# Ledger of designs, part 47: designed miniproteins, single chains, continued (4)

Each design is a single chain, and the fold is of that chain. pLDDT is the mean over its residues in the fold that is shown.

## One batch from the design tools (miniprotein)

Design m13714
Fold by ESMFold2-Fast:
Structure m13714 (fold): chain A 92 residues (1-92)
Amino acid sequence: TVTVTSVLDGNTLTTTLPAELSEEQKGAIVEAIRKVEGVESVTTSGNTITAKLREDADPDAVLAALEAELAKVPGVTSVTRDGNTITATVEV
């Protein structure tokens, strides 16, 4: 198993992808983030996904929606939230 970490700082959600993830799993995580209400834009650079939230987005609602969408990603076995950090465990 590997871990995917998403951290919300202000209106910027930064997700770090481990190198062991398949391209299919990485793509599924990008799509999960795009499906979150309140996400305005998503940019990918290497193993980092940067999502910009709308100025009026509720951080708690965004994080709750991200937990739900990550739980739907194939291979995700658990999703945990600690404050502004979401950690997803993925079977590779």
Scores: mean pLDDT 84

Design m13715
Fold by ESMFold2-Fast:
Structure m13715 (fold): chain A 109 residues (1-109)
Amino acid sequence: SLDERLERISEEATRYADELGRQAVGATPEEIRAAVDKAEEYGRELGKDLPPEVQELLAALSAQNAATTILDEARKLGLPPEVIETAERLADEHGARLQAAVDRLRASQ
């Protein structure tokens, strides 16, 4: 069921980010950050009854997928450089966080 939850989080994060991306004409860096934060909260909620290390993995995975999808859509839509740069920073930040969460989970098993 964890693999199924990870799949659902990835799919939902992608769908949420796609919807945000479609509405992102004129989106601010603050709005992009808020969207990634919402994806993180959603991932954490899906894992609420799981161990803390799994909750962190799900939160990081959701945030990373959202940030990466937003970045791709921002580039596709030709959004302002400051928006693209914000999405790139968030993708890098949550990418590192996801890697740390994966490493931590592997160490605990």
Scores: mean pLDDT 78

Design m13716
Fold by ESMFold2-Fast:
Structure m13716 (fold): chain A 80 residues (1-80)
Amino acid sequence: GLAEAARESKELVEMYKKLGVISDELAEEVLEILEEALEAAERGDDERARKLLEEAARLLEKAGATELAERIRAIVERHS
């Protein structure tokens, strides 16, 4: 489900941060959005969760982290 997508996406972003692939500042912004997505999914607000997951992916794409954005979109598709 989308809660699993949000958790997997958070783990992936934390890994990219740890490896220095994305900045700490970008990772923090994305992780805040993903935490909101997780909270929405856990409440059963799947529409809000999907919008927040896409917002996180777009923020990464705008920052040049295109591969990470594509991986998050793939996670969402798998769990949708």
Scores: mean pLDDT 89

Design m13717
Fold by ESMFold2-Fast:
Structure m13717 (fold): chain A 68 residues (1-68)
Amino acid sequence: MAEARELLRKAEEALKAGDVETAVRYAEEAIRIAMRAPEGGMEAIARAVKILEDGGETERARELDDLV
């Protein structure tokens, strides 16, 4: 899915810029899109969770893992 991958790329760029809030928002949106797609959802979700962990949002990353 191009949309989820695009959001994950933007999230990673936001993390590099120090904008954790924006990175988390993009990662959550990517997870939401990935969960609605029958293909490739697990890979995108795993990548989004790693972005959240790298941003210091460990608790939110854990909640999203539980949601899957």
Scores: mean pLDDT 73

Design m13718
Fold by ESMFold2-Fast:
Structure m13718 (fold): chain A 63 residues (1-63)
Amino acid sequence: SSDAIENAAVRLVLEHGVSPEKASALAKALLAIRPPTEEQVREIARELGLSEEQIEELVRTVL
């Protein structure tokens, strides 16, 4: 859901050291997909330069 994606983006900034610019781009990209698959979430996050640890946190929160 939109709320899950937004909550994940906020948590990544506050707890996992993701820049606000990257988190904003990530949220925008994921909100454009209905619903995103795990593979799409991982691919977009890698393209934006998130670490594997940050990607695992994102996947657990959004999916």
Scores: mean pLDDT 81

Design m13719
Fold by ESMFold2-Fast:
Structure m13719 (fold): chain A 94 residues (1-94)
Amino acid sequence: MPYSEEEMKEINERAKKLAEKSREPVIEQLRADVKAAGLPLPSEERLREIADTLAYTAAKLIVIGEDVLREMAEKGNEFARKELERTQAEIEAL
């Protein structure tokens, strides 16, 4: 989907708000994943930097994915409709 500059600003703002809500869960998940992979745990400062980047990137993908699923659901895609409901419920739970 071609996004206008105005639409991209809205997506970026939605992603920023979602990232703020998910920051702490992302830090905890990243810590768990690094340990599970047998990798050395980064410093707390570095872990926070990585988590901030991951939280924003993940939030932006979730926002874009929500918009794509909504468009597909409007076109009659049953899988997209169910996935949209699940995604919205997960966002609301944050």
Scores: mean pLDDT 75

Design m13721
Fold by ESMFold2-Fast:
Structure m13721 (fold): chain A 85 residues (1-85)
Amino acid sequence: KKRLLLLAEVSLSMAHLAAFVLAPDDPDARKAREHLAEAIEALERGDLEKAIEHARKAAEYARRAGVEEAARSAEEAVRLLEEAK
């Protein structure tokens, strides 16, 4: 369980970095980064349901921004968090 949460946090951080580096001024990429930050904060509080919801929203916004790397990392985080429940 603890390893899955660590991998999820890494995936969320990688998604955040990809959205920032590849599309810093895109409004949808900014929304993706906001949701990724909220997902990480929820994970730190142990709120897996909110972490999953924010990670899913981040993936949606990353796809709208065309940042496939961020979308894939956010989806991987969702998968890992669902397995950790």
Scores: mean pLDDT 85

Design m13722
Fold by ESMFold2-Fast:
Structure m13722 (fold): chain A 60 residues (1-60)
Amino acid sequence: GVIGLTEEQVEKALRGELDDEVVTTKSGHKMSLAEAVGIYIHIGKSPKTGDIFELVEKPY
């Protein structure tokens, strides 16, 4: 699946301001938004939506 995050949301997650937020992958695995953001910074930006990340089932 794909989730779009703004640059502001990424910065908040990296500061731990969104550490209570939980996202669910398409396989049903739950993780914190901050953890997901950390994974997606490594992968890079979504070119289609203008959002900073794509959430994948398993990163690279």
Scores: mean pLDDT 53

Design m13723
Fold by ESMFold2-Fast:
Structure m13723 (fold): chain A 87 residues (1-87)
Amino acid sequence: ATAVVEAEFPGLSAAEAQALGDGLAEAVRTVPGVLAASASARATPAGAVLTVVAEAETAEAARRAAEHAARLALEMGAASVRARVLE
């Protein structure tokens, strides 16, 4: 199962968002049942969007990874977060 979390960071550069994303991916890898996690950032006219992708052993582990990533992104100052789990 795959978790995908997209977070919008107004006023950040892609490089600043990528640094936050690297920390988010590390935190997500500590979630039980997560096999791998990575983050990538892209610039937008208003700031940056950070995408965190986590591969997990089960749908439940993927949901926990998505919830953890979304919570941390909001705590880091994300204006909005979208999370989804793929089977």
Scores: mean pLDDT 86

Design m13724
Fold by ESMFold2-Fast:
Structure m13724 (fold): chain A 77 residues (1-77)
Amino acid sequence: MEEVREAHRELVEAARELAEALAANPDAAALAEAAALDERLREEAAPALREGRYEEAAELLREIAERLRELAARLRA
């Protein structure tokens, strides 16, 4: 569970960064990418957490967080 808590904190921070970037620079393609990452969170990470696959869930959360940070960086560039 500790790795999941750490990964979740990373996800929350990445989501905050993306929200700030999107507020400053609204972009339809970026919104579509964000929606796809949200779908991945709901369809892959959430089932892994529900099934007790904590290591897999933590990795998925970290991957999604990294993608969100990359998207935010692109919007700020």
Scores: mean pLDDT 83

Design m13725
Fold by ESMFold2-Fast:
Structure m13725 (fold): chain A 83 residues (1-83)
Amino acid sequence: MDALVERALAIVEEAERKLAAGEPLSPAELLAALYAINILEKHKDELDEETVERVERLRERLLRLAAEKGVTMEDVKSVFGIE
């Protein structure tokens, strides 16, 4: 697995862990998790189906949290220069 994909998975797992524990995500953690999800979506062919489904569920949850804070996926792409 690509080191970038491994790092993205670690970021996603940490965000998922904090949310499962009822811990709030900081704006920086939220942005990092959304950025990591964007990387993983581009590499879906390298991921197990269960991992893809987990990432999609987390993406939906994080986008709702981001919207509450006035942040969108387009903002994430703009800030991190991703396409």
Scores: mean pLDDT 75

Design m13727
Fold by ESMFold2-Fast:
Structure m13727 (fold): chain A 92 residues (1-92)
Amino acid sequence: SKKAEKAAKKAAEAAREAGAEGSAEVKGDTVTLTLKGASPGQAIALIGGAVEGELNGAEASVTTKGDEVTLTLKGASDEAAAKALEVTAGGL
C-alpha cells in the first residue's frame, strides 16, 4: 500500500497543478482518485490509468457525477495501483 499511497498523493498534486481539484484515497486493495472541474483531457488521463490498471490485474472503472470524475482501482497489487496512478498523473 505504500507505493500506491505515494502515487495517489502525486496524482492528486498533478491534478491541482493542471487546474483541477484532486483527491485520492487508498483503502486496502481499493484506490480512488477524484477530480473536480476536470477538463476532457484530464478525464482521458483517468481512462488511461484505468486501462493500465486492468492490464495489470485490477478491476478498473471511471465514473462521472456532475463536475467530478473518479478513477477506481479494485483488487490491484501495490505495484499495479502505483503504475496506474503514475500513468494517470503523466496524462494530467
Scores: mean pLDDT 82

Design m13728
Fold by ESMFold2-Fast:
Structure m13728 (fold): chain A 91 residues (1-91)
Amino acid sequence: AAAEIERARALAEELLAAGAPRAEALGLLGNAYLRAGRPEEAARLYREAYALATDPRLRAALLYNLARAYAALGRDEEAAAARAEAEALLA
């Protein structure tokens, strides 16, 4: 819902003000868009977060969430590829 996105934006701004990495804030916002039924915007935010992320665990979490966004869009091959890449990062 729109209220979920607004709440997540406020939380992301608080995290950034507290010195959290931008990748974490973008990932949180992507989660809100996915829960709100907006997988196109969620996928974009997860890709942006992944490009900025350096921690393998965060990168894997972002790829798992990106896979869920791709699946919601009917992009099953891209979803499978993202899941496989996430599993490889945690191996």
Scores: mean pLDDT 84

Design m13729
Fold by ESMFold2-Fast:
Structure m13729 (fold): chain A 118 residues (1-118)
Amino acid sequence: MIKITESGGGTFQVGGSVTLSSKFTGDFKFVGIVSWWAQRPGEEKELVASIDLFTGEKTYAERVKGRATISYDLKNKTLYLNLSNLQPEDTATYYSAVLDLATGEVYWGEGVQLTVLE
């Protein structure tokens, strides 16, 4: 069973930076893709960034390209999302997700709130 613990949310100013963290515990040796998703009020969850753990390939949403860095610490099994030059549009609940490519199952964190003020 995979447990996901997210942290790093809060209230930040426009132009600032934040690092969101997601610590995964449990059986992980076959995790395929780890990702961050954002859900704004009244909208569906949108992909922010992902890493394919087998290839190391990273994907970024257009709205965060040049401002986001996704990284995964294999030793500590911790997924990070760094967002720089924060915009009001970055205000959302951020969810980490793990796609197990062997089963097709997706495991979601409970979400961490980020608020960006002008």
Scores: mean pLDDT 84

Design m13730
Fold by ESMFold2-Fast:
Structure m13730 (fold): chain A 98 residues (1-98)
Amino acid sequence: GVELGERGLELGEEAIRLGKEGKGGEGGRKAALAGSLAALAAESGTREAAEAGLRAGEAALEGGKLAVEVAEGEEIPAAIGGALAGIGGVFQAELTLR
């Protein structure tokens, strides 16, 4: 649970860095993985894991948004996928924390 959220946060932060470098495709793919790990962390059902998942999901969403802003051509689907995965990760974590 918590370890998945921590790994998701690392990948989400990497997605943010890649987006700032103009790498929408790579950033989107990292954001998608981060969002998926955020959701998996929340699914473990502990408050600590859900809090780690929320942080990972928020980073994934920010990375995905940056990826969408900079993505061109064939990178666009990966960037959108990253942003959507980030949204899903955040909502799954918030649902567990309620």
Scores: mean pLDDT 85

Design m13731
Fold by ESMFold2-Fast:
Structure m13731 (fold): chain A 65 residues (1-65)
Amino acid sequence: MATEEEIEKARRYLREHATFLQGLSDEEIEELARAIVERSDEPVAGLTPDQVRGLGHYVRQKLGL
């Protein structure tokens, strides 16, 4: 189960380092952060399941999740 702390860390990382996501709202970035922490393969925030998995693997590695 994803914790609010883990989701917040992922959300902050995405806002600061994933400039290609600048078109997303704060709510969409939070949904994406939750999907990454929970290892979801569902489409989120306009990203395909493959894009979510690839980005998720990278972000989890960087955050030690």
Scores: mean pLDDT 74

Design m13733
Fold by ESMFold2-Fast:
Structure m13733 (fold): chain A 96 residues (1-96)
Amino acid sequence: MMEEIEREIEAVMNYLAGKAYLEEGNYEKAIEYFKKAIEAEPESPIAAESLANLAKAYFEQGNYEKAKEAAKKALELDPENEEAKEILKKVEEALK
């Protein structure tokens, strides 16, 4: 309850930090913060969004295998996640 709220705040704050680093092109820090967000709330909507953006960060680094894995995990949590679907398509096109 109170601990759950604290973990949710931690997940959101780390997700937002990850997004900020992703936008500035700092993919290493983006990956670190998205992983922290996922660890705080592993099966939450914020974890699904963090996994989708983790996949995007890996894709930008050219790590297509990790990008595909993260995108698939995002879709396991949220099958309608548009960002994860987009990254998965881009990874599959890059691996042709």
Scores: mean pLDDT 86

Design m13734
Fold by ESMFold2-Fast:
Structure m13734 (fold): chain A 83 residues (1-83)
Amino acid sequence: SLEADIHLALAVMALSLGDYETAVREAEKALELDPNNATAWVVLGEAYLKLGDKEKAVEYFEKALKIDPNNERAKKGLEEAKS
């Protein structure tokens, strides 16, 4: 949906700016609207990695890979989170 896409765009922007709390909040809003958005799960995983929550990061990257098994960002994030 357009609304989900807007929240995902805000999450991606926040992540790039180092605003990990906003990235989490906006990615969660995108997922409430579209839970099958692999990119939104990746953004959540990457944000939680930056916040130091490796367990949540693993969970979210695995969720992204269930939706898109070839998602390279999710694969790399999962490897980092498990290290």
Scores: mean pLDDT 90

Design m13735
Fold by ESMFold2-Fast:
Structure m13735 (fold): chain A 56 residues (1-56)
Amino acid sequence: MGDQLVEAALAMVAAGMPKEAAIQLAERELRELVDEGKISEEEGREILRRVRAAVA
């Protein structure tokens, strides 16, 4: 899951999306996953940190 979101964010930035927008999309997706009980809040924060690092 986390690797797919990181790869998706990198692909969006490579396609010309602003990195702030790609991060916001990943954050929204992670919020849904936490709300659905598929990942914990801690896991969501860790994946979001990885997305931010990858697009930096």
Scores: mean pLDDT 82

Design m13736
Fold by ESMFold2-Fast:
Structure m13736 (fold): chain A 74 residues (1-74)
Amino acid sequence: REEDIELLTEASRFAVEAYQRGLTPEQAKEEALKRGFPEEVAELVARSVRTIENGVPGARDGAAAIQAELDAAA
């Protein structure tokens, strides 16, 4: 599932970028969909931005934020 790993890597980078740009989770999801991310991945981006906003330790790294959301969903 290398394609899924690549998508999650791009999504994590975009989540950090979106947070740095001051986008809301909703705006981050909209822009992720605009960039061609699948809806499921765009939702992970939005949740990751929200996790970063909440100040979770390490969540500033988009990869860590997305991993935390995946772990919560497992």
Scores: mean pLDDT 71

Design m13737
Fold by ESMFold2-Fast:
Structure m13737 (fold): chain A 61 residues (1-61)
Amino acid sequence: MSPEEILEEGERRGTLLATQGDYAGAARVAREAAEKALEIDPENEKAKRTLEAADRLLQES
């Protein structure tokens, strides 16, 4: 799976959880996707931004 595909899958799952009001779940899924993407490409800017966004979502618990 490419970093882009991993981030897209995480975004779909995260969006579903967020629309249900589960921002903590959305943040967890986004963080996992970003971590997997960074494992493949440590300099991936999208993955870094996703990780930062996930940290913000965790503040909304």
Scores: mean pLDDT 77

Design m13738
Fold by ESMFold2-Fast:
Structure m13738 (fold): chain A 59 residues (1-59)
Amino acid sequence: SLKEMAENFLKAGEEALKKGDYETALRYFRNAIALDPDNEKARELYREALKKMGREDEA
């Protein structure tokens, strides 16, 4: 389902974030948000990744 795919992207993004691969994390979080726009955690993690890249103004 779309929700299951969104959760898989969210988990992949979290793992990328832990490894410091912020660009990959942003792509995964964008995919999660596109599939499940009501997922507040995905939006929060997307903003966090932007902050770690020094791009918080884009959040």
Scores: mean pLDDT 83

Design m13739
Fold by ESMFold2-Fast:
Structure m13739 (fold): chain A 78 residues (1-78)
Amino acid sequence: MSLVEELKRGLEIAKKLLEEAKKETDPFRQSVLLALALMVASIGLLAAKDSTDPEVQAIRKELEKLRDEAVKLLKEIE
């Protein structure tokens, strides 16, 4: 698969994990889901770090937004 396709898959996985975390009522399970979303987003950002491709850069911005949201939610959990 191309880097763009791999990054799009990673973004979709991270989005699903974040949405699952938002619906989760158990703080421990919610933190696990948020940590997994952060891990997937971080891997995607590392894979994309040296790319000058505009499409890759657009996906990077989406991954950065998702990472930032997951970090905020993690800090709000006990």
Scores: mean pLDDT 84

Design m13740
Fold by ESMFold2-Fast:
Structure m13740 (fold): chain A 84 residues (1-84)
Amino acid sequence: SAAEQLRELAEKLKEKGINPEEVDRLLSAADRLEQATTPEEKARAVGEAMDALSRLYQRAIEEGKLDEFKELFPDLDFPEVAPP
């Protein structure tokens, strides 16, 4: 499930030492996504997860851990610049 994928991702991010506070936010979003029963609840949980991921991506750039972050998303093409 998407919630399980987010939890796995959060554990890997935490293991790499990338901003534990945003990892906790990602785990909270995964819990909300699993509990969501309506499209609106799911959209809200996804939005929270995307916000946390964006902040984790910025932190990875700032800490020189972008390569470690990219390893967690092998199927995604990452830009050479920060997200807009």
Scores: mean pLDDT 72

Design m13741
Fold by ESMFold2-Fast:
Order: C-alpha cells, then sequence, then structure tokens
Structure m13741 (fold): chain A 80 residues (1-80)
C-alpha cells in the first residue's frame, strides 16, 4: 500500500508539473519520496526527491530547498 501511495503521488506530481502547478508538483514529489522511503524503496525515494529538487530550483527559484532535497536523495542512495 505504501508503494501504491508513492506511485499515486509521483503521477500527481507529473500531472501538476504539466499543468504549471509547480508548488503542488514539488509537494506531490516530496510525498512520493516519503512513501517510498517508508516502504524501504530508497532508490525510488531518491528519484522522487530529485524531481522535487528540480522543480524548486528550475520553476520556483528556491535553490536552498533544492539543495536540502538533493542531500536527502544522496543519503538515501547510500542506503540503496
Amino acid sequence: SLGLEAEKYLKLGEEKLKAGDYEGAAESYIKAGEYYEKAGDYRLAALAYEQAAKVYEEKLGDKEKAEELRKRAEELRRKA
């Protein structure tokens, strides 16, 4: 169920990104990462956090938040 919730939020993030809802896209990618992390899917969690980081940097101009998320993704990759 955690993996299904993560996939739901990943798809929601993609849909919101296409619709130009950048804040909602970033939040949805973070939720996907959180659910993958809870499920122990560290590689998929890292990918979700990287997608959120890209939105913060490229669409929202928040480089500090992007760097926080990239650091979290790198820590998760070390566990994978």
Scores: mean pLDDT 89

Design m13742
Fold by ESMFold2-Fast:
Structure m13742 (fold): chain A 88 residues (1-88)
Amino acid sequence: GPLLRAIAERDLEEFLKAVEEELSKQPEYLTREQVLDILRKLGASERFIKLVEEKLKTKPEVLSKQEALDIVREAAREFYEEALRKYG
């Protein structure tokens, strides 16, 4: 219900902020594997990492910080919506 949605949204926002902070410390361009390693370091689930990995397959081997962030945000949105369908 609404309470579970609010908790999930807060956790999603905190996770995305942590991703932005970690990306800010990286070089201007990152490899796909470096993006995945950041997510693993931040405690992302294996299921979420696999979703990001699948999206990265459609991109070049090297991405800008903004491209990496956009892909993670898109994956997080999809992951959040799936969780709401199952538990909200």
Scores: mean pLDDT 78

Design m13743
Fold by ESMFold2-Fast:
Structure m13743 (fold): chain A 82 residues (1-82)
Amino acid sequence: MVEEGEKAYKQGKLDEAIELFEEAIKKEPSAELYVRLGQVYLQKGEYDKAIEYFEKALELDPNNKEARQLLLTAKSIIEIRK
């Protein structure tokens, strides 16, 4: 469930949070779950994966402001590292 993934994320258990959010997505995909998964990858420093998941969130909900802001942040980090 989303709540279990969020608890793992808050406890710094990033790999556990990824597994829980991926299982939640398999059962019921949503823009919110893709945003949460992208945030975990962003925290791990896996910026390419974070971008991929924020883009998936925007495919489901093009008006998701959180996904748009996080996508811009992740892209800015990659541009600096070019």
Scores: mean pLDDT 82

Design m13744
Fold by ESMFold2-Fast:
Structure m13744 (fold): chain A 94 residues (1-94)
Amino acid sequence: MKELEDKANELATQASVALERGEYDKAIELAEKALKLNPNNPVAYITLARAYYKRGEYDKAIEAAQKTLEINPDNPVARELLKEIEKAREKAKQ
């Protein structure tokens, strides 16, 4: 259990680094691998949400942000990110 959590955290960190480099496809792949090892990894869901948001895939980004809030409803990063993605989606339709 702990070993899978540690590996998931490492993959989630690598996904975040890929995201910062603009490697959105790699960030998504690494985040999904992290979630396969630990489906409750909030960093992986936040990274996935941000990567989808950067790609303009707003519905997938919203789903990932909502998953973070299911794990921790008081997560301020996930709450602000969800609000930002929803506003961007509405603005893109206008």
Scores: mean pLDDT 85

Design m13745
Fold by ESMFold2-Fast:
Structure m13745 (fold): chain A 65 residues (1-65)
Amino acid sequence: SAEEVFEIGKKLYEKGDYELAARYYLGAIALDPNYAEAWRNLGEALEKLGRLEEAKEYYAKAEEI
C-alpha cells in the first residue's frame, strides 16, 4: 500500500538516506497522489539534499491536498 511504501521512506530518512527516502516517498505518491504527508516528507528529503526549488513545489502540492 501507499502507507507501507511511505513507512519505508520514513525509516530511510531517519537513517539519513535522503535520496533513497525521496524515491520511496515518490513511490507512495504514485500509489496515492492525495497522500499529503508523502508530498510534505518528499519536500523535507529534497531540502536535506539541497534541492530547494523542488522542495517548495512539493510543499505547495501537499497544501493543495
Scores: mean pLDDT 87

Design m13746
Fold by ESMFold2-Fast:
Structure m13746 (fold): chain A 63 residues (1-63)
Amino acid sequence: MSNEEAGEFAREAHALGAPVQHATQMAKAIMDGDAARVQEVIDSLPPEVAEKVRKLAEERGIL
């Protein structure tokens, strides 16, 4: 996945309530093709935010 696509996801995840550090970690995992790591970071978010970010990742074909 491109830097641009990973960056767009990170910005949208942050807008949904993910802290900048978590959004950055997800972007790196996306660029590495590490879906398991993306899931780990999402699972570390508050449940409400985790649900929104997971749906976004599914819509973008990341998960």
Scores: mean pLDDT 82

Design m13747
Fold by ESMFold2-Fast:
Structure m13747 (fold): chain A 65 residues (1-65)
Amino acid sequence: SIEDKIIEFLSKLSTEEVEELEKLAAEGKFEEARAKLRELAEKLGIKLTDEEIDYLLEKLKKLTS
């Protein structure tokens, strides 16, 4: 499922990478956060669709609210 794939992706990120994404989202830099998510997915060899990236970004927005 999309949720299982997202959980797997997040579990492979370092604390520093998660903090960087949360900071970008908190600062309203959503396009930068989106680009960083794509970069991290490529480095980890995980293929994320635009829909899955948008889902992750919405989760980050909720965590920083």
Scores: mean pLDDT 80

Design m13748
Fold by ESMFold2-Fast:
Structure m13748 (fold): chain A 51 residues (1-51)
Amino acid sequence: AVKTPEEEKEFQDLNKQIEVTSVELLKAAVLGDYEEFDRLDQELQELEQKF
């Protein structure tokens, strides 16, 4: 399909969200909060599905 400027912007925003979520995931791992880690990992998977 043809990528519009709007779709490209959405793609870039999604990529930034993935990066932020990855940082939060790492923080949860360092803190030993494995329940939060698992939740963030699920969010990351959902974001990647849209990527």
Scores: mean pLDDT 77

Design m13749
Fold by ESMFold2-Fast:
Structure m13749 (fold): chain A 87 residues (1-87)
Amino acid sequence: MRVEVEESKETVTIGGNEYLIYGVRARAEIDGERAEASGTVVYDKKTGKIYRNLRAERQDTPAGRRAAQVALEEAQKKIDEKVKELK
């Protein structure tokens, strides 16, 4: 099984408020089937509110669904680690 994870961070200022935007992309390959999951964490530095989004590609084969599940679990792990860091 192959797994790749890419992370990004940027700070955006909107209306004088700073937001940290964290992105993660996880890719997994099982039995030649490849799937990607992507997630985003938005941290409002003024209010301390955290917004999360996590999505995986839909897959039609059992191997593709397993790859999507692995990618989703890896992306979720990174999101959880980032959220703990921001608290």
Scores: mean pLDDT 83

